# Designed miniproteins, single chains, continued (3), part 83

Each design is a single chain, and the fold is of that chain. pLDDT is the mean over its residues in the fold that is shown.

## One batch from the design tools (miniprotein)

Design m11050
Fold by ESMFold2-Fast:
Structure m11050 (fold): chain A 116 residues (1-116)
Amino acid sequence: ATVTVSGGGTFKEGETLTLTATSSTAADGGINFWLHGPNRPPELLVAHGSTPAGRIGEAGRASGSGSGTSATLTITDLKVEDTGVYHGGPVGNGLSATSSAAGGLGAGEGAEVTVV
């Protein structure tokens, strides 16, 4: 499956970001979300559609929800360092959180987000 993320744009620090992921096929293990910030490696935000992960997820600012071919990522209390490209990747069908990274297998068009 290929996952495309939409809902990017320019946001102010402290705002809430809501992004929508659309998968070309059903992701039976959910959708992983990653942030690829400027000049840094991809950072996992939500694993398996529901498990917060990484710096932002462990801070309680990231959450994920969705079913079948669509999922939503919510980031609260936006920080300037949350700027970057937000990607989704499918889990299941032989893929895992470690193999489905931003720009890797199953990743499609990401959402560009700027926080000012």
Scores: mean pLDDT 72

Design m11051
Fold by ESMFold2-Fast:
Structure m11051 (fold): chain A 111 residues (1-111)
Amino acid sequence: SAEVKELRREAIRIGEEAIESLEKLIEAVKKGDVLAAVGQAIRIIGLIIELERIAKELEKLGDFESAELIREFAKKLREALKYALKGDLEKAKELLEEAKELLEELKEREE
């Protein structure tokens, strides 16, 4: 449906913003920029909340596969955020790459 397509496109846009914010968070932590790191962490948390809302709406509309993919993506973002804030940048980067793979799967469903 048109609504399902709009929600998937919204999730992709939010997902791309979350990836960018997480990359900026990793850079800020590496540089010891506490204010930048806090700002990016707050942004990522807000984007995760929006992704969880979109997943729930997609599930209500019967798009269970996209909903599950978005939830797995949000989970990887949350885990990457946790490790980045702990200063484990190697684990954060690994989880970021896993999140990017899930986002590419979601994009392929729109093509």
Scores: mean pLDDT 90

Design m11052
Fold by ESMFold2-Fast:
Structure m11052 (fold): chain A 75 residues (1-75)
Amino acid sequence: MKASLYTAGQILLIAADIHEERGDYRTAGEDYEAAGELYERAGEPEKAREAYLRAARAYERAGDAEAAARARARA
């Protein structure tokens, strides 16, 4: 079960990277945040923290300071 959550987190992280490369920063932030939640559930706090910090950065680039602050608080 945790391995499946980890794999889902990796898939969302890859999707987020693609969206970020395309300039879709808001969608990238949402995908990084979802990946962080999946890594938390998988028992991978370090990867979850990294995903949340990447979500915060993506939200900042999207101009969403509130979402960025929320993502940082979860890291």
Scores: mean pLDDT 85

Design m11053
Fold by ESMFold2-Fast:
Structure m11053 (fold): chain A 61 residues (1-61)
Amino acid sequence: TLSPEQLKELAALLEEFFEAVAAGDLERAIAVLRQIADFYRSQGDEGMAAMAEALARAVEA
């Protein structure tokens, strides 16, 4: 469960991710996914952090 402030931070990261994908900047998209993983890890959500890391690896493939 995320606070409204945490949801705003996550929404900003997701917007950055989609902007990077639209621009074809895969390196930036991967970096933002890693930031999302760090966000979830800082909240104690290791499962969501692992999922974001897995998604970053999939984009690199």
Scores: mean pLDDT 81

Design m11054
Fold by ESMFold2-Fast:
Structure m11054 (fold): chain A 85 residues (1-85)
Amino acid sequence: EALERAARAALEVAKKASSDPSASVGEAIGAALSVIGAAFLAELRGNEEAARFAAEAAERAAEMPTGREAARLALEGAAEAAARA
């Protein structure tokens, strides 16, 4: 559930970044994969709070108006979720 939410939001972040000329394609893909990885790792460790945090951070990032800011927030959320897991 949390992993599925994170994956869905990560796809939206990647789509926004891909259409944003100020965001690099590599940065966008890296951000999306980082969030999915953080949620997956948290679920593997049984840390549902960290997995949910990653999903919520990705969803918040997907709502940002620019792809560059969406990618940045996704990376920050992934790092925080990983620290909690």
Scores: mean pLDDT 77

Design m11055
Fold by ESMFold2-Fast:
Structure m11055 (fold): chain A 75 residues (1-75)
Amino acid sequence: MKEAEELKKKGEELYKQGKYLEAAELFRKSADIAAEEGDIEFALESYGKAWEAALTAGDVELAREIAEKARELAE
């Protein structure tokens, strides 16, 4: 869990700097690790942040991929 939490914090820092695409990638990695470890709540929160960052960056394809992963996990 520490790795997922650290990636999320770094993503938040990049988001504040306007580095939205890089932030989206870190939030997605954080969510993937949390999902693998069974922390569904943390994973869904991090996928949500990744999706928002991807859309803000204008990367619609990345946003779609993230949304699909979050939907599958929520089922």
Scores: mean pLDDT 85

Design m11056
Fold by ESMFold2-Fast:
Structure m11056 (fold): chain A 72 residues (1-72)
Amino acid sequence: MAEEELREALEKRLAELGGKAGREIAEKYPDIAGEPEEAAERGEKVGRHGGRTVFEQMPEEERERLLRELEE
């Protein structure tokens, strides 16, 4: 259960962070990143994929530490 919860939390958290970062980057650099809404959607997809990849590559001990950090 903890691993499934961590995977979902990482996907969701990094998707949220990616979306927010994408929007903010587009607001500062629209000529590079395009529209904030589109940049947020791209950031969300990248973040979600990154979260899954990070989870799959992490040792069990590091997954447990991140679960603790997410609760803080």
Scores: mean pLDDT 74

Design m11057
Fold by ESMFold2-Fast:
Structure m11057 (fold): chain A 57 residues (1-57)
Amino acid sequence: MESSEEWIPVADDAEAAALRAAAEARARQLEGQGYTVHLSTHRLGPWLVIGLRAEPR
């Protein structure tokens, strides 16, 4: 089991949306490789918080 939480400063909603899309793409890639993935994204003021947890099947 691997878990990470990353706090990324974002200037606007477009940057936040791009980062969320990248995180979702990474989660799908890991699922395709046999991992069970739990992804969460949360906007907190000027920060985008991305939580990703992956475990092998």
Scores: mean pLDDT 78

Design m11058
Fold by ESMFold2-Fast:
Structure m11058 (fold): chain A 79 residues (1-79)
Amino acid sequence: LEEEKAKAEEELKKAEEAGDKKAEAEAYYKLGEIALKEGDIESAIEYYEKAAEAAPESEVGLEAGIQAGILRIKKTVLG
């Protein structure tokens, strides 16, 4: 999990240097999934929102936006 996080952070850095917004969205999406596995719902929401913002018209960006919305609702209802 820690190793997966480091890889996702490296992918994000490479995507930013390349100007690849879809790759940035994919990296943020992976970081969101990792945050969820860690139980950090707040960080997961933030990462998914960043993924949606990086590439809003991509499949990854759209899915990230949906995930962020679900997590916000879940946090409100379940605490």
Scores: mean pLDDT 80

Design m11059
Fold by ESMFold2-Fast:
Structure m11059 (fold): chain A 72 residues (1-72)
Amino acid sequence: LTPEQGRAMAEGLRAEIPAILEQLREMGLSEETLEEIRELLEELAAALAAGDAAAVREVQERIARLVEEALA
């Protein structure tokens, strides 16, 4: 990722956060879990803007585990 690409992806992700949270709420996730996911999505956006591929992967893994546990 170039810094320009990372910044564009971060802006796109931030714009989609409300829609992502609405979909997850409709799927039955608790407000507590939704708040944690919102914080992780903001961390993901920051990592994308910084071009930190390792941080991007780490945050994506944390989000995936949290969603998987919540839906189990």
Scores: mean pLDDT 82

Design m11060
Fold by ESMFold2-Fast:
Structure m11060 (fold): chain A 65 residues (1-65)
Amino acid sequence: MEKEKKVLELFNKIREKYGAVVDVKIEGDTVTVYLKEDTPQARDAAQELAEELAKLGLKFEVKIV
């Protein structure tokens, strides 16, 4: 519960900073980050999100759609 809430709060902060350029899917302890577009802005958003997810002790994967 606590981890999922922190992931959603983080995702909302990333969306406010970079726009709706990434999406996330949470499956247990694994978070998949999807780049909706292949732009520097989307890559920066995914990197910042991945760094914050790592601080929460979550496993993550990054994929381009």
Scores: mean pLDDT 77

Design m11061
Fold by ESMFold2-Fast:
Structure m11061 (fold): chain A 95 residues (1-95)
Amino acid sequence: MEEELKKKAEELKKRAIELEAEATMLYLLARYNDHPLAERALELANRAAELAEKAENAKSEEEIEEIEKELEELERELERLRREIEEALAERAAE
């Protein structure tokens, strides 16, 4: 159980780091093309970094489950933001 919790925590931390990288890339893309979306991307990047820290410090199964749920919510928000940025870029290309 202890080794299993440690592996899950490391996996969640890796996931959070990947989401932070994605949010940072969206921030750079949005900042270049659309400033309002850049602020949202930065907020999601900061949230991902916070979840990575929580995962590293997780000591219980309950904490692992809570972090996993927050990561799923963050992933959905990032997918939505990516679509909004793609739409904004397409609109500017059409002008």
Scores: mean pLDDT 81

Design m11062
Fold by ESMFold2-Fast:
Structure m11062 (fold): chain A 119 residues (1-119)
Amino acid sequence: TPVLTVTASGSSAKGATVTVTGTLSGGNVETGGVGWVAVYPDGTSTTVIVNGTDIGPGGTARYSGSVSGNTATLTIADHDPAEIAAVSVGVSTPAGSGSGSVNLDGTRIPAHGPGAAPP
């Protein structure tokens, strides 16, 4: 079964640049579809990039995406952990599909998720 490994580098502090990478085992990401989703601290989400195209505003954050071989990369400029708690990525290719997420606030507890207290 193909596995998508998601990692983040840089600083998750306010105003910093964060780079998130998704690497798919056994597949070429360039031949498939890639979608990036920003997850807000309340557990709601919005799609920010599809196949390398920025399709929506992300508050003060600026998004750019790229794909190369088995790797999808998202760069977030002017990151705000109060606006973005996590990023999820989905990849679908003829060789297989995968999804994964990474926390960008150090710790993500969705306000409306399973086991979370109501706000």
Scores: mean pLDDT 66

Design m11064
Fold by ESMFold2-Fast:
Formats: structure tokens, C-alpha cells, sequence
Structure m11064 (fold): chain A 62 residues (1-62)
């Protein structure tokens, strides 16, 4: 249903944000996912090197 489509869209955005965080700092020891709105997700990743914050918009919303 529509809720399932929204969930998948947000999961894709979160995956993209986490991938960018890993590219920036390497494997995170801890990460937090925050849904800012129906199209936007923020991932905050932390490891021994520090903290990186990445914001991604869902690719399924035009």
C-alpha cells in the first residue's frame, strides 16, 4: 500500500546516506537515522575518527 511505498523510499534514502557516510569516515560504530519529512532522511554516523552527518532526499519522489 502507500505506507509500504513510503517506507521503501525512505529506506533507499537512508541506505544512500549511510553509504556516503561510510565513504567519508569508514565503518561506523554507531549510527542514527532521522526522518526529516516524507522525502528526506538524515544519517549521523560516529566512529573513532569522529562524527559525519549526511542528508539525502528519496529518489522515488520527483
Amino acid sequence: GPAEQLRLALELAASAALRKAIEEMGEPEEYEVEVLDDTTVRVTATNEKGTVEVTERSPLFR
Scores: mean pLDDT 76

Design m11065
Fold by ESMFold2-Fast:
Structure m11065 (fold): chain A 86 residues (1-86)
Amino acid sequence: MKELEKKIEEVLKRIEEVALELGKVAKESGDPELQKLAKEAMGRALELLKEAEKAREEGDYEKALELAEEALEVLEKALEELKKKS
């Protein structure tokens, strides 16, 4: 259980790092379409993180980790798309 909690914390820290870079790249692009893509990805990740938090409150750390990992994937894919078009 404690080991899963630690993994969730590591994923959340990674999400914060990727989200900050995504926001920076989108802003520096000056492209409204790329900014919209970043905003949509951040919104989706936030919804997944809210579900992950609910799973943690219910004691389902495995589900919380899975949802947090999905949120990270959403942000990483969006960042790759922004970097390809920048």
Scores: mean pLDDT 83

Design m11066
Fold by ESMFold2-Fast:
Structure m11066 (fold): chain A 59 residues (1-59)
Amino acid sequence: MKGLYRAVEDFEARLPTELTLKKGDIVEVLREVNENFWEGRVLETGEEGYVPKGFLEKI
């Protein structure tokens, strides 16, 4: 799934492959990974990684 999403709350990465998010960050969702995670890119920083689906809402 491809689109722009906003972080609804802060998320701290637990693995180097995960994105750290602050509430309000805009994330481009690049692809679906599994039931719980998308692969995304934070537009402001250019950081890429796995994002929990529950922390994003579509804008």
Scores: mean pLDDT 81

Design m11067
Fold by ESMFold2-Fast:
Structure m11067 (fold): chain A 67 residues (1-67)
Amino acid sequence: MSLLERLRSEDPKVFVEAAKELLNTKDGKEVAALIGTSMAIPEEKAPEVYEMLKKEGIPVFVPQRVL
């Protein structure tokens, strides 16, 4: 799978691993933009994924209301 395909995965583990790889090759601002526009994680799982990304130090644009 390409990195972009993994960033569009609904599996939180696949998504977080792709985001970690992206951090190794892109600037933090670019990483945050790609994560925010590519994320297909269901709303019920989004808070868990944001906590995982924050714990790994991955920058992300968190929507103010993910309900």
Scores: mean pLDDT 65

Design m11068
Fold by ESMFold2-Fast:
Structure m11068 (fold): chain A 83 residues (1-83)
Amino acid sequence: SAEAGKLVEQGKRAMAQGDYEEAIKLYEKAIEIDPNYALAYANRGQVYLEMGDFEKAKEDLKKALEIDPNNKLARVNLARLEL
């Protein structure tokens, strides 16, 4: 939805500013609106990875790939965690 898309863009801006907690909250809202929005899971997984929460990162990145197997952000970041 347009609302979920705007929240993902706001989350990306928060992440760019280093505000990881705000980014997670924005992605959580996007997922609440659209539970099958692969981009929201992929971006939240990236934030968890930057924060060092590898377990949550892996869960979100796998969920993103379950929804969209061609999501490059999720594939690249999940590959980094499979070591």
Scores: mean pLDDT 88

Design m11069
Fold by ESMFold2-Fast:
Structure m11069 (fold): chain A 68 residues (1-68)
Amino acid sequence: SMEELMKKLIELGIEESLLRMKIALLKLILKNNPDLSEEEKKKLEEEIKELEKKIEELQKEIEELKAK
């Protein structure tokens, strides 16, 4: 139904927004903490990449739902 579709799209949109906020916070930490060790920087960069991949998966799911 349209109502179920709308609810699912809202839920996915909220999840995407939260992931984008987390990426923004991690990027801000990297920018404002130049004294971070190379290991700490790498861990933050790896976390950002994992979150970006999750966003790509969510965007694909949203597009597939909108196409129906």
Scores: mean pLDDT 86

Design m11070
Fold by ESMFold2-Fast:
Structure m11070 (fold): chain A 76 residues (1-76)
Amino acid sequence: KLEELLAEAGRLAEEAARAYDEGDYARAARLLREAARVLREAARLAEAQGDAELAAALRRGAEAAEAAAKQLEALA
């Protein structure tokens, strides 16, 4: 399940990057918010499995994705 969540977050980030390149900032922001949600779920599983370092990295990734989404929402 953790591996599946990481793969999902990666796909969402790639899709967000494509939307950004196309100038679709609203779509990019939505995809980044979804990626942040998935990353937080992955962080909880990593922590439950004893991987505090991975959990911390995933939480930082989620915060970065949400910050980026907020900036893109201002441009849309």
Scores: mean pLDDT 88

Design m11071
Fold by ESMFold2-Fast:
Structure m11071 (fold): chain A 56 residues (1-56)
Amino acid sequence: SEIEEKLRRLKEFTDGVRAVVEAVARVLGMSPDELQRMLDLIDKKYEEEVKKILAE
């Protein structure tokens, strides 16, 4: 379905963003707690976008 395809693409994009954030955090010498806060924000934004897709 169109919804399933949108959710799959959103997950693929979000997984890519997480990988980039982890790499940048490593380069910047971020603490594990700082990195975890950024990953939690990404997860929250992912959940918000999923809700938007499902509300259509």
Scores: mean pLDDT 85

Design m11072
Fold by ESMFold2-Fast:
Structure m11072 (fold): chain A 70 residues (1-70)
Amino acid sequence: MAEEIIEKTREAIEEVERRRAEVEAALAAASPEERAALAEYLRRLAELLESLGDKEGAERVRELAERAAA
């Protein structure tokens, strides 16, 4: 049924939004060393997502990596 799929998709979007806020809060509290390590991890993740065909997800993760490195 389409209704249950829409509801689950909405929950997933909310989860991603919560995760984004948590990541930004963690970056604000992180040390420069932790930020550098996270930026490297995110760059690797972006490359993996791009290789899997998720170019949109890869671009979003790459943006987070640049923000972490700043």
Scores: mean pLDDT 69

Design m11073
Fold by ESMFold2-Fast:
Structure m11073 (fold): chain A 80 residues (1-80)
Amino acid sequence: VLIVLFAISVYLAVSSLLALGHSLAVYLTKSDLELPLLLQLLIAPIAWLIQAVGKVVPESLRLAAVAAIFVLPFLLLAAL
């Protein structure tokens, strides 16, 4: 069970990294149409969460939220 939870945490961290890389590519080209549908589906939940937080909260707090997502797998590993 713990192994499955750890795998999910790692998956979330990887998806967050992909979302960041993708956001940089879109920002440089100003085109969201570059995304294949499959890639959008993979990172959509994380990208949506980051956008939703950003709507009401300053950018500094958005960065903190992203950092928290990256820390989750390490916290779970430490709990092992």
Scores: mean pLDDT 58

Design m11074
Fold by ESMFold2-Fast:
Structure m11074 (fold): chain A 58 residues (1-58)
Amino acid sequence: AEEEAIRLLQEKLGMSEENARRMLEIAREDPYLARGLLVKEGGLSEEEAERIVRLALE
């Protein structure tokens, strides 16, 4: 789950592993904030953002 979320963040947003892990930490603390950041700042669709947040919480 975590490894798949990291790969998606790297593939879709070009994040480093360090930045991807930071995003997963945000998603675990505040999943709604993380979803909003992925959509508004990252340019992901709501469906892609929701998938990544779910993987972070597994």
Scores: mean pLDDT 81

Design m11075
Fold by ESMFold2-Fast:
Structure m11075 (fold): chain A 57 residues (1-57)
Amino acid sequence: SPEAARAAALAALPARQGRVLWLVDVAGLSQAEAARLLGVSRATVSRWLREAKAALA
């Protein structure tokens, strides 16, 4: 299933990249909300999302 495939892909990512991808793509948080929750800048969240998506491509 897409959910099982996503869970497996998240488990293979570095913890920070997997966490940010889950918060934005699965939990539906905005990048600003994810940045607030993780205690980082929106630019950092954007970079981690780009890295996570590149790793899954």
Scores: mean pLDDT 75

Design m11076
Fold by ESMFold2-Fast:
Structure m11076 (fold): chain A 84 residues (1-84)
Amino acid sequence: SEKEKAERLLRYGQMLLGQGKYDEAIKYFEEAIKLDPNNARAWYGLGLAYYKKGEKEKAISYFEKALQINPNNTRAKELLEKLK
């Protein structure tokens, strides 16, 4: 299914993010969102990648989107408060 494909792309993006490959991770998270736009973890991944790149405004917007979908992401809340 498209949701299962999005989850595979998400996991690969998370691996790349852990390796410091932020631009590659972003591409995978964007593809995951195209397939499943309600995947809060993919929006969180985008926020985290942009946060790691120092792009504060983009990080804020993507963390806010992730929290709109899943308000229980405590790490996204913590990072968003540090960025405000």
Scores: mean pLDDT 88

Design m11077
Fold by ESMFold2-Fast:
Structure m11077 (fold): chain A 65 residues (1-65)
Amino acid sequence: SEHEEIAKREAEKYGRPELVPLIVEAMKYYNLSLEESERLAREATLAGAKTKEEFFVIAQAVKAR
């Protein structure tokens, strides 16, 4: 999907391909738009998020903005 492509591109850009499944899961859970999905991938990677809980907190904040 487009969301998975965005997650992969952003994760690879920051050298963290292992984050792709967590970013995708958060995007699907909160039903994020493409712009929100790009923002999530960027913010989560910059914050050094590694766990599902950390990703979901960031995704919730992105959805609220």
Scores: mean pLDDT 78

Design m11078
Fold by ESMFold2-Fast:
Structure m11078 (fold): chain A 70 residues (1-70)
Amino acid sequence: SALREEMLRLIGEILAIIGELFDLERQLAAAEAAGDAARAAALRARIAALRARRDALMARLRELSAQMDA
C-alpha cells in the first residue's frame, strides 16, 4: 500500500529528527555551561526549526492515519 509506505517513510523521518533534537539539546546544554552565547543562539534556532518540521510531519502522519481508518 502506497499509503502505508508513505506513513513508514514519515515515521522514519520523525525518528531521525527526534534523534537529532536529543543531540542538539545536549550540545545546547554544553554551550550554555561554557557561556558560548553565539553557539547557544545558533543551536536554539536549529532546535526550533527541527521542532517545527517534526510537528508538521506528525500532523501529516495523523492525516494519513485517518485516511487508513476510513
Scores: mean pLDDT 89

Design m11079
Fold by ESMFold2-Fast:
Structure m11079 (fold): chain A 90 residues (1-90)
Amino acid sequence: SPNQERADELALEAARALAAGDYERARELAQEALKLDPRNVLALITLGDALAKLGKLEEAKEYYLKAAEIAREQGRPALAEELEREAEAL
């Protein structure tokens, strides 16, 4: 859908901001992606990573676990297990 396509674009922009060290921008862009598609795995992971970098560890853990659940439902168990390990490490 157009909302899913736009969410994917915003999630990718959020991931690029995260890679550049712009954690607040990554958080904002990932949140905008999730408003359009609450199940966007890249946006959930990127938001978790940005929150972890900002010291919001409990919130980061919640987003990793949500991303893991959705990844497992989508047939990506290796990604789900990685996200569960990242959450446990916080």
Scores: mean pLDDT 93

Design m11080
Fold by ESMFold2-Fast:
Order: C-alpha cells, then sequence, then structure tokens
Structure m11080 (fold): chain A 64 residues (1-64)
C-alpha cells in the first residue's frame, strides 16, 4: 500500500527506535495486531538487534 504508515492496527518500528514495554502494552490495548519495520538503509548490528528485540516483544504480546 502507498499509505503504509496510516494503516489502522499496524505499528511501525522506525530505524534507530524500538518501542518500550509500556508502549507495547498500549499498542496491545489499542488493538494493534501487526508491526512493520520501516528502515531505509542497512543497519548496524546494534540497531538491528534493538529492532529485532522490539519485534519479538510485540509478537510475544500478540502483535505480529
Amino acid sequence: KEIAEKTPGTYYIGYGRVPTDEEIEELKKAGVKKAIVNKEAPLSPGIQRAIDEGIEKLKEAGIE
């Protein structure tokens, strides 16, 4: 879709940032069911790991 960042029920993990545990709980309560990584360039291992951990936490909470 052209309007990826405006899709209801979807959370976007931007390059260089990962949601906190509190944000994940809010997303879960808001009915968000999917998370998409929005990155523009190859990431350093540290940034990639942080994003991967954020995605794992979202999946554990039922957001994929």
Scores: mean pLDDT 57

Design m11081
Fold by ESMFold2-Fast:
Structure m11081 (fold): chain A 55 residues (1-55)
Amino acid sequence: MEEIDVSKLSKEEAREVLAKVLKETQEAIDAGAPQEEIDKMKELAKKIGKKVAEK
């Protein structure tokens, strides 16, 4: 997984990246990826989502 620097994203970019990360997380779950990998994706989505939500 590419290291995404959430602090460098604009709010609009963060929203787009969040949608992409959520889709990739679902695909990883469907593919039976390791829980550690899924948890890392969820944590990234949480960080991005918090940035989008808190303005």
Scores: mean pLDDT 75

Design m11082
Fold by ESMFold2-Fast:
Structure m11082 (fold): chain A 95 residues (1-95)
Amino acid sequence: MLEKGIEAYSAGDFEKAIEYFEQAIAEDPNNAKAWLYLGAAYYFLGKYEEAVEYFEKAIELDPNNSNAWAGLAEAYKKLGKEEKAKEYEKKAEEL
């Protein structure tokens, strides 16, 4: 299901991508990549609070994933939380 989710995500079909990533997570809740893409898909749908939750889960599973920290920074920037965004952007750059 992860591969189908990535194909849908790359095609810009974020709602369909979410369905596949949710299935991938149901099969393996420790799949950090599925959580990362789920956060990114919610971000592109403008659902920034949900994107934060899913990027935080991806970081919990893989703290060295610079893409997850960068995604978290961008989501907080969209939520108007500039200080948090700057902190997480720095974390992404230091990895």
Scores: mean pLDDT 88

Design m11083
Fold by ESMFold2-Fast:
Structure m11083 (fold): chain A 62 residues (1-62)
Amino acid sequence: MREEVERALRELEEEMERIRAEEKDEKKRERKIVVLETAAALLRIGLEIDEELERRRREELE
């Protein structure tokens, strides 16, 4: 799970770089970048939550 989210974060960074290079429409570029940055922030928060949930599940199964 964690590795998949880290991979998704790297893909989001790659995609933002691509959009900056290839998207000539300033409004579309800005909008896409903001959306991807927001998604990346949410994924980072999700990683912290997922780690805590896994820890709690392990403790309950003991």
Scores: mean pLDDT 76

Design m11084
Fold by ESMFold2-Fast:
Structure m11084 (fold): chain A 85 residues (1-85)
Amino acid sequence: SEEETEINIVKDIIDFYKKSIELAFERYKAEGKPKEEIQKLLNSLLKDIEKLVEDYLARTDNPEAKEIAKKGLEEIKKLVEEYLK
């Protein structure tokens, strides 16, 4: 269904954002970047992701897709917090 397609797209996009955060962290660590530079990069990426998720939530009427996007964003926030410990 169209609703199932939207849900799957949202899941894929959230997974893409998680992978983008992971790859950014791994690259900066491999390059020996100081913690402050890693923090600035990950917080900048998180801010961009938050904006994209908020824009999506404003446009969709699918309550299941909204819940997946909200939970996905919270998981991404926790991932960034864990990387910056």
Scores: mean pLDDT 88

Design m11085
Fold by ESMFold2-Fast:
Structure m11085 (fold): chain A 60 residues (1-60)
Amino acid sequence: SKAKIDELVAEAGKAIGAGDYEKAAELFEEAARIAREAGDDELAETYEAAARIARQWAKA
C-alpha cells in the first residue's frame, strides 16, 4: 500500500539522519518489494536504486 511505502521511506530518512545507512537500505528494499508486488515497477526501481546507494554509503 502507498501508506506502508510512505512509512518505510520516512523511517529510511530517519535512519539516514542517524547515520544508519544499512538500516536505510533495508527499509528501501522493503519499500521496493511492496511497490513491485503492487505492479509499480518504476517506483520499485527507484527504491532499489536508493537501497544500493545507501549500502554503498554503509561500506564507506
Scores: mean pLDDT 86

Design m11086
Fold by ESMFold2-Fast:
Structure m11086 (fold): chain A 67 residues (1-67)
Amino acid sequence: GAEYARKAAEAARAGDGEAGAKYGGLASQNSKTEEGAHYADMAGAAARAGDGETGARYGLKAAEFSE
């Protein structure tokens, strides 16, 4: 869970919406909590929309709930 959420955050910061969406989805599927899964899904959605700042923020939140 946490490693995929961190990868989603890094991809979002790099402007890679496809990688951010892919890792956000994987983080959601592998989250230990509903909150972590929700933040991971939001990170992927933000990355797809080209919002790297929001994607990184939600990706880091997902990682926190996945530890």
Scores: mean pLDDT 79

